Designed miniproteins, single chains, continued (4). Designs and how they scored, part 18

Each design is a single chain, and the fold is of that chain. pLDDT is the mean over its residues in the fold that is shown.

## One batch from the design tools (miniprotein)

Design m12594
Fold by ESMFold2-Fast:
Structure m12594 (fold): chain A 73 residues (1-73)
Amino acid sequence: MENTKIIQEGKDEIDKEANKLVDELSPKTSIPRGLLYDFIRSSLEGIYVGKKTGDQELVDTQQESLDLLKKSS
């Protein structure tokens, strides 16, 4: 419940960053745009929650997932 409120607070920023990353990565990968967006958005939501709650392990894990996606593209 708390995590949902945190995500809603950052929704516009998360949506903006997710769309930007999808636009940058979509031409470089065979992953369908919708699945790519969902993956990126979920990772960004995790980073946002981790930063707000002080969960550095969550931030690091989600950031590593995004970095691997960028490297694979």
Scores: mean pLDDT 78

Design m12595
Fold by ESMFold2-Fast:
Structure m12595 (fold): chain A 94 residues (1-94)
Amino acid sequence: SALEAEARRLLAELDELLAEYERLVAQKMKTSSPEERARLERSLAGVRAEAAALRAQVDAAIKNGDTAALRAQIRAVRTLIQLLRREIAQLKAE
């Protein structure tokens, strides 16, 4: 379906942004204090966990043919994409 195709496109975009975010966080860690490194590690772990949960929820909605759930997960993925874009822009500005 068009919604399934959109969900897969958004998950692919999320994967690319997560990979970029991980690379930028790794670079920042090289010049960070131990306390800042610990905070960055927790932030990265949190984003990874959220992305994994959203992927699982999209997969479940597709398997179950749950259009309402799929629409909700598409909105959630878009929200995380917007968050990652802002975080990446901030890291690049530093």
Scores: mean pLDDT 90

Design m12596
Fold by ESMFold2-Fast:
Structure m12596 (fold): chain A 94 residues (1-94)
Amino acid sequence: SAMLERLIELVEKVIDKIAPDGFASVEDLLSYIENKLPSELKGVALRLLSEMGLLAPDGVISKEQAIKAVEDFYKTASEEEIELAIEALEVLNS
């Protein structure tokens, strides 16, 4: 899916930007979301972060785990939620 490929590309860029060593804390990602996103995009970003938290019980997520969280999100998300997630990730990369 082109939308799934775009979500993966964007989440990889966010992880690379916030964590150049390839490991991001869930708390650092939460702070980044709260500081960068408008209110209308926070809900979808927090849902995606929740999927990451399920894969990272110690609160540290690798790029590979972030990609898996995006894939898990994509399986359960509506088309509208996927479009909002792309927009949120694009804002986080701006």
Scores: mean pLDDT 83

Design m12597
Fold by ESMFold2-Fast:
Structure m12597 (fold): chain A 88 residues (1-88)
Amino acid sequence: PLYSEASATGTVAPGQTAAVIGQVSSGKILDLEVTVNGQPVAIASKSISKDGLTGGAFIRNAQAAHSGTWTVRAKLSSGELTGAAVAA
């Protein structure tokens, strides 16, 4: 398996549910891990699109505000991450 990383800046407030999203233009996302400012965050659930091009990790009820660089580390069958986003 290949591993690829992409980052986005954003803020998740305490108690907020957020999605941290990775995308590829081709290839397939198999799994995701998320860090904020290099520190792992607890993931409540993951969702990968049927085409494998988009994967989201959902963070529920954040314990504290997390602001800064959110990094998605994706396990891929092929390709590389083209981008990441944080939606809260």
Scores: mean pLDDT 76

Design m12598
Fold by ESMFold2-Fast:
Parts: sequence; structure tokens; C-alpha cells
Structure m12598 (fold): chain A 62 residues (1-62)
Amino acid sequence: SLEDRIVEYLVSRGVPRELAEKGVRQALKLPSFRDALPKALERVESGKGNEADERLLDLVVP
């Protein structure tokens, strides 16, 4: 799922799994984050991500 993909991204960046899971769950309750996070993740995973995309994904961490 999208939630699982974002969690795995954060864990790969050194975020503890429990914090990543909590953060992603809370962030996806917000419509703006639900729209923006998949696009940012896809750009970062494809090597087309910029600093703003990485910062947006990092905002998911509590």
C-alpha cells in the first residue's frame, strides 16, 4: 500500500519503524498530504525528487 511504501522509505532513511508508521498514519488523515505524499515519493524513488520532496516526506516524522 501507499502507507507501507512511505514507511519503508522513512525506515531506509533511519527513522524507527514505530515512528514512521505513526507519522504516516497521521499524515494520511490530511487531504493535502494524502495528495502530495504519493507524488513526492514517486519522484524521489525515480531519482527525480528535489529537496522540497524530501522535506515533505520528512515532515511525516513526528
Scores: mean pLDDT 81

Design m12599
Fold by ESMFold2-Fast:
Structure m12599 (fold): chain A 92 residues (1-92)
Amino acid sequence: STLTPLTFKDIADTLTELDLSNNKSLSEIAGYAFENLTKLEVLNLSGSSISEIPVFAFEGLVNLKVLDLSNNNITGPIPPGAFDTLDSLTTL
C-alpha cells in the first residue's frame, strides 16, 4: 500500500504521534504524504516494506523529533532534500 496526502486529512491538524511500524503491506510513500501533519513529533515506520524515500516524503513535518525508518527494504541513497524541513529532528 501507499501513503498519500489524503491518508491523514481528517486528523492532520491534531496528530502528534503516528505508529505505522510492522506494516508489511506498506511499500511506498508518496511525495508530500505527511505535508499536513505539522504538529507531528514522532513517526515510526520501522519494520515495513518501504524500498525508497522520495525527495519530498517528509515535507511539512516541521515539528518532527523522532523518525524511525529501521528494518525496511530501503536500497540506495536517501535524496538530499528528503530531510530539509525536519528542523526539529533529534533521532533518526
Scores: mean pLDDT 73

Design m12600
Fold by ESMFold2-Fast:
Formats: C-alpha cells, sequence, structure tokens
Structure m12600 (fold): chain A 102 residues (1-102)
C-alpha cells in the first residue's frame, strides 16, 4: 500500500539520521577528523539518494540539507550540523507524504 511504502522510506530516513548524528558525535569526541566525517556523510548520502531516486523532490531536500550540514561541519558549528540533520529528515518525510497522496 502507499502507507506501507511511506513507512518503509520514513524508517530508511530515520536510520540515515541516526548514522549521521553518530558521525557528528564521533567528530565532537575527537574520534574522527573533519575530513573523515565529511567523507562518511557523503557516502551515506549517495547511498540514500540511490534508494530514493524515484522521488526527485526528496532527493533535492537531502542534497540541499547535506551540503548545509557539511558547510556547518567545516565551520566547526556542530549544533547547526545537527539542526540540518533534523531539517533534512522533516523535509524529506513531508515530501514523501505528499507523494503518497498522489
Amino acid sequence: SPEETLEKYVKLLQEFSRQVLQIIDDLEAGKISVDEAIEKIRELTEKLKEKLKDFPEVVAAIERETEAMIEAIRRGDLTMARLHVLVMTSEAVLQLRIEAKK
């Protein structure tokens, strides 16, 4: 059903967000470098975009917020980086809900 498909993709986005927040936590703790954090986030984002390729507005939201997140990380603004994870998830879920109603 459209609702089951939506639930599947929402769970995928939630798991992506958990993984990215863990990368930011590891960066804050000094376990990884800024460059390693950016590389890991870009890899996860490309895998997510491939899985969501049939939803161009969702992909666009992910791309926009991921670039904003990476820029915040480069500035050392981890609070803003975490905010962009939350905004991305909310915006992507909203776009998926709109697609499920078509």
Scores: mean pLDDT 88

Design m12601
Fold by ESMFold2-Fast:
Structure m12601 (fold): chain A 68 residues (1-68)
Amino acid sequence: SLEELKEKVEEKLKEAEEAAKAGDLDTMIQLVIDAANEVNNDPRLSEEEKKELLEYIEKKFREITKSV
């Protein structure tokens, strides 16, 4: 479901934030890309659901990168 996938995405983004704080930018980028790929490659999601999740990922990534 959208809710379960969003929770998984949130967990990956929290790990990305911790990696960024530790100076591990490669891991941070990999986690963000992985989250986006999960959304982009899930054939169950509607165009609207994909847009919503991708916007959320972009917003969080922007917040993380501003803090580094």
Scores: mean pLDDT 81

Design m12602
Fold by ESMFold2-Fast:
Structure m12602 (fold): chain A 70 residues (1-70)
Amino acid sequence: SIEAVRAEIAALLAEHRAQLQAIMDKYDIPDDASLDEFPADARAQVLAVVAETEARLAELRARLAELEAA
């Protein structure tokens, strides 16, 4: 259902936020820091998490669009 896909998107975004917060906590990065202020290792980890989230989000958005068109 549309509601189920929206719930999956919400869960994915919550997972994404938790992963970013874990990286920031590990490297003692402030919540308002820009990506350019991150240590190289932390920045690489953030970019990897973003890439994974974008790939999964694209699949869920495609599914949502198909359900809305039906």
Scores: mean pLDDT 83

Design m12603
Fold by ESMFold2-Fast:
Structure m12603 (fold): chain A 67 residues (1-67)
Amino acid sequence: DIEGLPLGAVFDDAKTTPEEKARIAAQVLKRLREAGVPDEALENALRSLADFTGVSEEDIRKALEEL
């Protein structure tokens, strides 16, 4: 489940900038894809990460493309 991934690092507001949150969220999505998670579940993960981090889905997608 997505909950089992390093989401705590993404939610560390005291130490993590919005740009770093986007990169961490992108890394989470990349790892999920590498683990064989289907694209439909990846879309749901992207939405959840954007909602919880306050970072836009577009910024997460840009970070993912840069990785």
Scores: mean pLDDT 72

Design m12604
Fold by ESMFold2-Fast:
Structure m12604 (fold): chain A 87 residues (1-87)
Amino acid sequence: MEALREELLEAARESMEAGRRLLEEALRAAEEGDIKKAELLAVSAVMLATAAAVSAWLAGDEELAEEARELARRILRETEEAIEKAK
């Protein structure tokens, strides 16, 4: 169980970091007027944040799971705002 827990926590942190990077790329794509790229990057970022939340929850880290859920909410909010501004 300990090895699995460590792997899940590592996966959660890596997925959150990747999600944050994709959010930054999505915001940049929106600023450049590439709405389709921004949408695809946002979807990928949300999927990573959701995977991180599940992994953290399975590992018993409720705080990390909530951070990942908040990241998913932020990705949706910030990307929607950036895309709307780019229209």
Scores: mean pLDDT 87

Design m12605
Fold by ESMFold2-Fast:
Structure m12605 (fold): chain A 78 residues (1-78)
Amino acid sequence: PLLEQRIQNDYQQGINDANQLTNDPNNPTSLTSVGGIKLRNGDYQSAISYYTKALSIDPNNEDAKNGLDVALDKLREK
């Protein structure tokens, strides 16, 4: 309902702000940074999506691999 829309709007604004700061939405480092923000906020599904996209561009990105593993473990635990 209204609360869920508010949460979605906050997430979209955060994504827009991150993309504006990085000047390249396909940069694996930028995607990994946004994934880390989502992970810290408890949004494990979004974190997985960002880390997966980063790894599709740079499969050896260690931060994205580590973040993806943590996000998957957190999602499975809950």
Scores: mean pLDDT 73

Design m12606
Fold by ESMFold2-Fast:
Structure m12606 (fold): chain A 71 residues (1-71)
Amino acid sequence: MSAETVSALGKELTALAEEKGFLTAEEVREILEKYPEVSQADIDLIVDEAERKGGLDAEELERALVRAYLA
């Protein structure tokens, strides 16, 4: 995915995680699927991390997005 996509996703995911405290794997998947430029492999990577941790907070979501971008 592109740096612009990471920035847009980071803002949306971070804002929702700050409102709710954390986002579940299902919530993360629904948001990522709204962005057609995000590959299925990137979605799976971020969603798998959310499933393993029982949800991701704002900081963890930002780190997961950067990790997917660098992969």
Scores: mean pLDDT 77

Design m12607
Fold by ESMFold2-Fast:
Parts: C-alpha cells; structure tokens; sequence
Structure m12607 (fold): chain A 95 residues (1-95)
C-alpha cells in the first residue's frame, strides 16, 4: 500500500485509542464528586483540546489519501470525535 495509506491506518488506530481513552477519562471526571466545578471544567477542556488535535491530524491525512475505503474510515472516526467534543461542550455548559 502507499505511504499515505500506511500513515492513515496508523493514525486511525491511534485515534480510536484516543477516542476510547478520552471517553473513559471524561466519564471519570464527571463522576468524581471530590473535584470542584472549576477542576472538572479544566479537565474536560483538556480532553476536548486533545480530541481537536486528533481531528486536525486525521483531516490532513484524508486530504493526502486517495483510497476511498480509508477516506470513509477517516470520515467515520472524525465524526465520532466531533460527536464526543459536542457532548463535552454541552456537559461543560451544565457545570
């Protein structure tokens, strides 16, 4: 496969790990009754920022890749990351 496709597959794997880790961490932050509202907001914003960086990397790789199946996987993963960011933004507003 092309170097662009290899890079895309590697970043997709990393993005899926980042998505799962971010989700688990966000749940832990929200359920922690010992944290102040300010500490919760800060932690959720850090998670949000990491997800945004992952999206930017995937978008860049998508522009460089011509494989339709890889592009579809990148679009699906970007959509999942954007959905989590939107959920985090709504939860931050309620704190």
Amino acid sequence: MSPQTQQAIQLLGQAQVNLQTAYDRAVDVLNDTSNSPEEKIKALQEIRDQLQQTIQQLQTVKQQNTDPSVQAQLDTTISQLQTLISDLDERIKKI
Scores: mean pLDDT 84

Design m12608
Fold by ESMFold2-Fast:
Structure m12608 (fold): chain A 85 residues (1-85)
Amino acid sequence: MDVIKQGEEVIARLRELKKQASPEEQEDLDQLIKLLQQKIDTLRQILEDSSVPQSRKDQTLRLFTGLLSRTQQSLDWLEQEIKEK
């Protein structure tokens, strides 16, 4: 649940950044938002599926957590730049 919430927060940040972006940047950000949303939906389905082995759930959580951490670091940098304008 916490990882899902973090993913939703990252998507919210990307949507806010999109409001200040150029048309080309908006397209790239929209694609990233869609990809993250799909990954969140897939992760939720895997975590709720009792037929999926715990080892596979653990692996998927680790992979998604790593992806999310890297995305958050990039967003923190971009948000800092926007705030200093």
Scores: mean pLDDT 76

Design m12609
Fold by ESMFold2-Fast:
Structure m12609 (fold): chain A 62 residues (1-62)
Amino acid sequence: SKTDIQQQLGNAYNDSYNMIDDSNRNINRMTIDQSIDYLNQIGPRIDSLTSQIQSLIQQIQS
């Protein structure tokens, strides 16, 4: 249903917000090398969120 899709979008939004907030806090407490490792992990997480949004678009279009 559209309600379920809206709930999933809300969850994706909250996950994105928490990821940015956590990243800012963690980077401030990390060495440069640790920060690089952390940022390399963020890329795949962003890709996963993008894929989730694309899946939701397909559900709406179907």
Scores: mean pLDDT 74

Design m12610
Fold by ESMFold2-Fast:
Structure m12610 (fold): chain A 107 residues (1-107)
Amino acid sequence: MTEEQIEELKEFAEKVIERVKNSKYKDDPTIQNLLKLLKEAIEKGDVEEIVRLIIGIALELAKKGDFELAKEILEDLKELLERVFGPDHPYTKLAEEALKLIEALAE
C-alpha cells in the first residue's frame, strides 16, 4: 500500500467521523467509543483497524435503525477500497458483505 493510498483512507475515515458527529447518534456512548477508537487507528495508520471500525460504526448505526446512513458509509467505503485495493481484496469483500447484511436487515 502506498503512502498516498493510506492517506486517502485516513481522509475518508475523518469524513466518516464528521458525518457521524452531524447525526442524531453523536452522543451515543457506543458510537462515541467507536469514533474514539477510529481516531486512534487513524493516528497509528492501522489500515485493517480503520476498515474494521468504519464497518463497525455502520453496523451499529443500522442496529439503531439508521439503515440509510449505514448504507451510504459502506457504499462509499466499498468504492474507496475497490479503487485502492481492487475488488478481490479481503478489505473490499468485508465492506461488500457488511453492505449485503445491512440491505438484508433493512428489508
Scores: mean pLDDT 85

Design m12611
Fold by ESMFold2-Fast:
Structure m12611 (fold): chain A 65 residues (1-65)
Amino acid sequence: SVEEDVGRLIRAMADVVFNGEVSMEDLPGRVKLERAKVSLDEGRALLREMVKAVMQGKAVTITVP
């Protein structure tokens, strides 16, 4: 499912971007993903934006068709 794919991408990005500085429990509380039907490439771009916002301590909501 898209939710599982996004979850796996978030975990993979967390290993690279957060270097263990942010727990997975904190990540969902800071990021909202509206219903998404997304290709992997589009998902990666959106995930990059989510990670940037989280690293800046912001909440972010992303909507995709």
Scores: mean pLDDT 52

Design m12612
Fold by ESMFold2-Fast:
Structure m12612 (fold): chain A 68 residues (1-68)
Amino acid sequence: SPRDRIRKLAFEIVDKVLAKDYDGLLSLFKEMVEDPRVSRDTVLNLIRMAKGLGVDDDVLKKMEELLK
């Protein structure tokens, strides 16, 4: 289901942040931004989640630059 996919992606983002795998985080986030099934609200919530988890401002800026 769409909810199961979004939940799985959210866990994968958390795992990347905890591992400090910022290249993997940005790659996964880009895939979500480019997926027409993923809403803008979902993408914005993922940036807010990453910020809440303590991701560096330079990485957050790169995530925001992937938004159209």
Scores: mean pLDDT 79

Design m12613
Fold by ESMFold2-Fast:
Structure m12613 (fold): chain A 87 residues (1-87)
Amino acid sequence: MEEKLEEAKKYLEEAKTLLQQGIDALSRGDVETAERYFQEAIEKAKKAIELAKGVDPELAKQAENIRTQAERLLAGAPFVRALLAEG
């Protein structure tokens, strides 16, 4: 259980970092890079949820929040790309 919790924490931190890198890329207009980071953040968050569920509900909730944010940003990224095409 302790080993899985430590792995869950690593995946959560990786997901947070990837989400932030995706947001930073999107703010630069690099939509393709942002989409890649958001996809990776979703995968890391899913791993954190799987490892934390039933063991650490708070960690699982944090990972679920990151997954939800990344999914929403990923869904919105094509619209940002269209808006940036104005130049």
Scores: mean pLDDT 81

Design m12614
Fold by ESMFold2-Fast:
Structure m12614 (fold): chain A 67 residues (1-67)
Amino acid sequence: SELEKKVKESKQSTDDLIQAMKNGDKVALQQATKNLIKSLNDLYKIDPKKADEVSEEIHRRLEEAAG
């Protein structure tokens, strides 16, 4: 489904963002951030509750990667 596709895109963009943070790759960081924002915005249009769940999971993953 479109919902499942956008959830996958959000998780992939999060993986890319974490990798870019670890590598100090500013270009990859900007691209992954744009992709993540876009996929989350698309998720909010389809299913706001699912978007909130995914956003919370992403927040936890980013906190763990930064710590």
Scores: mean pLDDT 85

Design m12615
Fold by ESMFold2-Fast:
Structure m12615 (fold): chain A 105 residues (1-105)
Amino acid sequence: NKLEELRKKMEEIADELNTKKKVIEIYEVETEEEFLEVRRKFGRLLVELLLSGESFTLLGAIVKKDSDVEEFIKKLEEAKEKMRLNKERLGHAVLMVSDFEVEGD
């Protein structure tokens, strides 16, 4: 299951970052409306985590039926060092991968 491989990679990265809170969200969407709703939900979760005052890792993936999961895993690996630096500087690491947009650039 490619989604299980994606989840496992996200969990491994979150564990390496070693923040107090670790949140991993994988969303399956078929329409642009569902994508926008999920992006809004992820943004609300980010605000909640920021307001908690705790160190956190928030990783999200928005997956379509035809999404290249291997490309998502590659983007996560490439972003790992930037996330580590953000954690050291800001106390948190945030990334969302999707076929529409990559957040955390």
Scores: mean pLDDT 82

Design m12616
Fold by ESMFold2-Fast:
Structure m12616 (fold): chain A 91 residues (1-91)
Amino acid sequence: SLEELAQGVAAAAVELQLLLNDPKASKEEIQEAATRFLSLAAALFEALGRADLAAKYRALQAQVPSFSVEEIEKTFIEVTEEVRALAEAHL
């Protein structure tokens, strides 16, 4: 359901945020969490009729193995702001 997708994105966002704030987290762990987050965000936006944003997030997901931790953090901030704005518009 749409609610399950939204909950999945929220859970993945929390996991990625915790890893980004953990000095013991490896780059590989951060990349794996970022990949999950972007995949779920793409699925959510596709379900909401935003195929353009879904395509953007799938493209970003493919680039994650080449990203620095700083690039992942910037991507996370951008995507979470887009998800939050969309969620607020539907509440």
Scores: mean pLDDT 83

Design m12617
Fold by ESMFold2-Fast:
Structure m12617 (fold): chain A 93 residues (1-93)
Amino acid sequence: SDDLGNVAAGAALDELGRLVARDAGLPERGGISRAVLASVLSTEEIGRLYDEAYEAGSKAKSVVEAYQAGVDVARRFYEEHRDRIRERIEKLK
């Protein structure tokens, strides 16, 4: 469903933002996490993460499953791109 897709997409952006903020030595909270994410990833990369999480979440049967689907997408993205993310964070310092 569209609502569950949006839950998963929001969860993915918040979780990846949290992981990136942690690696940057910044607070893992709300607007800071999302601002750091926007500084490290392009608009196109954020769009791809959103779309992948939305698709995964839209197949969920509950809000809890959709949230977890989004978190799982973000964690997989982080592990697959960890070296690139860390390199981009160092360039922001």
Scores: mean pLDDT 84

Design m12618
Fold by ESMFold2-Fast:
Structure m12618 (fold): chain A 83 residues (1-83)
Amino acid sequence: SKVKGASYFSAAAINYAGVYTSYKLAKEGSPEKHPEFLEGAKRNVEALEENAKKTIELDKELSPKVEELLKKGKEYLKEIEEL
């Protein structure tokens, strides 16, 4: 259903925001806390992948948008790993 697809898309957007927050904290914060931010980002990317998959299955119109969030989320995770 469109409502269910939109719900998973909203969850994906929240997970993406979580990855971005971890990226900002890893880049600007204490190097000692880098492992915690990396772990948080990994967990958010895993949840983003699950919610993106459900969005794609339920709503074709939201599929390109959630795929873009997933791509960017994975790019931020890679940037944290390279810090």
Scores: mean pLDDT 88

Design m12619
Fold by ESMFold2-Fast:
Structure m12619 (fold): chain A 69 residues (1-69)
Amino acid sequence: MTLGEAAEILRRAMRGEDVSPEEARKAAQALVDYLAKEQGADPDSVRKGLLEAAREAGNPVAIEAAESV
């Protein structure tokens, strides 16, 4: 899964589109891993930002995925 693919899956989940909880969790993990490994971002900061974005969007699938990482 690429960064672009992971970001698109999470955007779809945040919009309330048909994304499975498993697919959303895999996308969230891939996004955190990519930004930490390839860009040297602090994983905890990435997780916090993703969780804040998911909570603002208010879609349960996105929130659960963000909380899983």
Scores: mean pLDDT 81

Design m12620
Fold by ESMFold2-Fast:
Structure m12620 (fold): chain A 114 residues (1-114)
Amino acid sequence: EKVEEYRRKMLEALDADDYLGVVEALLELIRLALKTDDPEELEAILRALREVRERLRAKAEATGDERLARVADVAELAAEAIEALLKDPNDLEALKKLIAAALRAIGLRIELER
C-alpha cells in the first residue's frame, strides 16, 4: 500500500517535471526498505525502483538532463542493495549500499530544493 503510493507519486512527479517530488518519493521508498523486515514489501520496493529507473533513464536520454541520470543512478544503487538483501538479509555491504543511496537522495533533494 505505502510502496504503491510512493511509486505513483514518483511517476506523477516525473510526468510533471517535478524532480524534487521524484527525489522525495524515492527517498521514502529507500526509508521503507531500511525499516521493513517483510521480504514481500522489499520485492515490491525493488519492482517500483526498477520501473522508475527505466523511465528516468529514458527521459534523461530524450532530454539530455543530467539530473534525471543522477536520480536514476540512485534508484539503481538502491535496487542493487535490495536484491542483495533479499538473498542475504544480514549482508552488511548491501546495507551500506542502501544507506549510501539514501544519502545520495538527500544530497539531490537539498540541491533541487533551491
Scores: mean pLDDT 86

Design m12621
Fold by ESMFold2-Fast:
Order: structure tokens, then sequence, then C-alpha cells
Structure m12621 (fold): chain A 63 residues (1-63)
């Protein structure tokens, strides 16, 4: 969550886009917390990290 908050702060997003991305990040965190299978939990966490990298790439490309 902290990295998502920092990335969203540096990207020139509309308030609506920021809210939607923040909601997606919360949904991902909830899935990780609710998952009882360690392998699936790790896969979800890795997918979330990949999503954060894509958001960072978009921010860099926009500048």
Amino acid sequence: MARVQQILATVALSPEQRQRLLQLARDSAALIAAETDPALREAIREAADHGLQLLLDLALKAN
C-alpha cells in the first residue's frame, strides 16, 4: 500500500482515476489477506507488484 500511495502522489492522475486505482489496490490487499493457500497468496502478491511496476512505467512515459 505505501508504494501505491507514493506512486499515485507522483502521477498526474484525475481524482476519479486515483480513487479507482486506490480501490483496486485495496481489493488486491484484501485478496492477499483472505487467501489461505500460501502459493496462491504469493502469486497474488507478485501480480500486485507487477501492477505497481506498470503504473510506474506509465508515470515515467507520461513525463
Scores: mean pLDDT 68

Design m12622
Fold by ESMFold2-Fast:
Structure m12622 (fold): chain A 119 residues (1-119)
Amino acid sequence: GLDTLAELLALRDAGKQKELDEYFVKSTEEITKNLVENVRNAEPTPFNDDILAAMIRMFTSVILTSLPTMDKKSAEETLKKAIKGMREVAKVAEEKGMKKTAAAARDSVKRLEKALAEL
């Protein structure tokens, strides 16, 4: 909630930005690996397709919202890892016929690539 946001802003103001950025880059890699595995292992039901598509949209929004708080190098590394992961998600989802998840992942790649070009 708002308290968590205030705590994150306070941690940034404390000058631990480099450690926070490094942790965010690593967390982005882990989250994308987990998303790929979740899509690979999920039964291709309409419910799972809707939920995974929603998770991808949420992940994309979190990445894009976090970029202005990061240094350029960490932002670039985060975007490159997120783009790679979302391309893998799109491929696996397409192979499984999970059309909404594949579409969400392709949209995510386009939005993340645009953000990378604007760095």
Scores: mean pLDDT 83

Design m12623
Fold by ESMFold2-Fast:
Structure m12623 (fold): chain A 94 residues (1-94)
Amino acid sequence: MAELDEAVRLAARALEINPDHPKAHIAMLLGLYLRGAPKEAVRESLRELAAQSTNPEDKALIEKAIESLDDPEKTREFLKQAVEEVRRILAEAE
């Protein structure tokens, strides 16, 4: 629980700096999913994020996040990787 709360808080901070940060959006949505948000709602939000992205690399990353939703262990691992990158960005900004 505490790790998921921290992930959501870090993602929220990154989105305050850059509202269009794809990895921060992914971390937020996956964190909410693991905290009990409905899978279909999270999947729809991720698909909408992918549709709005103009960067092919960001689109591919979001699509991998969508695929991870069917395996909770893969979702947790993906979230850890996204949160680590968000932490690095926040550390450089401060």
Scores: mean pLDDT 78

Design m12624
Fold by ESMFold2-Fast:
Structure m12624 (fold): chain A 71 residues (1-71)
Amino acid sequence: MSIEEAVREAAEVAIRALEEGASKEEAAQKARDTLTAQGHPVYGELFERELLALPDEEAARRAAERVLSRL
């Protein structure tokens, strides 16, 4: 899987978690774990950091966009 596909999958995991009522921290952890499982632990940490920095409910989508812009 490409890193771009991995980041988009992590975003979908985070979005689903938030829609199911998970905290932003739980969503960020799930996104990080998804990227780590796919062999991208550095990008997992970056995704977690970007998600936690965003104050709104679209945080997961915006975090993915920010990570992709740094590739």
Scores: mean pLDDT 77

Design m12625
Fold by ESMFold2-Fast:
Structure m12625 (fold): chain A 66 residues (1-66)
Amino acid sequence: EEEVKELLKKAEEYIKSYDNAMKRYQDALKRAEEGDKEKGQALANAYKTAMDSAIKNYKEYLEKAK
C-alpha cells in the first residue's frame, strides 16, 4: 500500500535525523568541555531537543505503518 510505503520512508528520514543530531550533540558536548562552555552547552541542548523530536516521530510513523 502506498500509504504504508510513505510512512516507512518518513520513519527512515527521522531515524537518520536522530543519528545526525546525536553526532552533533556529542561534538557540542566536547566543545563545551574544551573551552566554549556556553556555546557548546546551548548547541548540545538544541541537538538533544532535535534527537527527542526525531525519535518520537520515528516511533509514531513506525506504528502507523503497521
Scores: mean pLDDT 81

Design m12626
Fold by ESMFold2-Fast:
Structure m12626 (fold): chain A 55 residues (1-55)
Amino acid sequence: MPPVDVSNLSVDQGRRVLGQMITETQRLIDQGAPQSQIDQQRDNVRRIGKQVADL
C-alpha cells in the first residue's frame, strides 16, 4: 500500500484520514488479515498521527 501523505491537508482533513485509517486497522483485525498487513497499517496510522499532530 503506498504511504498516505497528509502534509498538504488541513488539520480537519488530516484528522478524517487518520480516523479512516484507524477504522481500516480495526477492520483488518476483525477480518483476520495477516499480521504483516495489520503491522503495516499500524505503522501508517502512527506516521499519519504524527503528521496530524505536527499540523
Scores: mean pLDDT 75

Design m12627
Fold by ESMFold2-Fast:
Structure m12627 (fold): chain A 95 residues (1-95)
Amino acid sequence: MKKKSVELSLSVRLLPDGTLHLTFSLRIYEDGKLVAELRREKTVQTEEEALRWIEEQEREALRLLKEHGLPQDHLDMLRNASRHVRESVRRLWNQ
C-alpha cells in the first residue's frame, strides 16, 4: 500500500479596507512525493461571497481527495476545517 498524506491550509485575513483575503492550499503526497496540489486565493467584499467561495474550494478539494483514493477520515478532516473557517468568517463580519 502506498503511504498517502495530505497538507491542508485554510486562512482568512481581514484587510484594513474591511475586505477578507481567503487562501486555500491542498497538497497530496504518495510515498513522500507530491502528486497533486491545489492552491487558490480570493479577496471578497461580502460574507455571502466568502462562504460560497469556501464551499466551492471544499467541493473541489473533496473531489481531488476522492480521485487520489484518500480514506473517509481525510474527507472528514477537510469538511471540519471548512466548517471552522466558515464560522470564523461569520464572526469576523458580525462582531
Scores: mean pLDDT 82

Design m12628
Fold by ESMFold2-Fast:
Structure m12628 (fold): chain A 87 residues (1-87)
Amino acid sequence: MEALLEQARRAQAEADKLEKALAMGETLRTQPRDVQLANARELQKQDAELGALILEYVDDPEAGTRKIEAALAEARAKAQALREAAA
């Protein structure tokens, strides 16, 4: 029932959110662990999904980075496929 372009916009918004999470994770690497944890908890109050991803990143930076990168690649591919299908 929804237009393919609307679905593509939602997939792109998810990709943008994951890209922001990855950038925040890289910034947090320069901070002490207690500061990283405090920032992740604050983000979780504002955006529960984004905050949860950053908390996983604080616990295991390598695994967290890989998880966010994989989700970002999937979201970007989905957005592109939906845009191409709408054309």
Scores: mean pLDDT 76

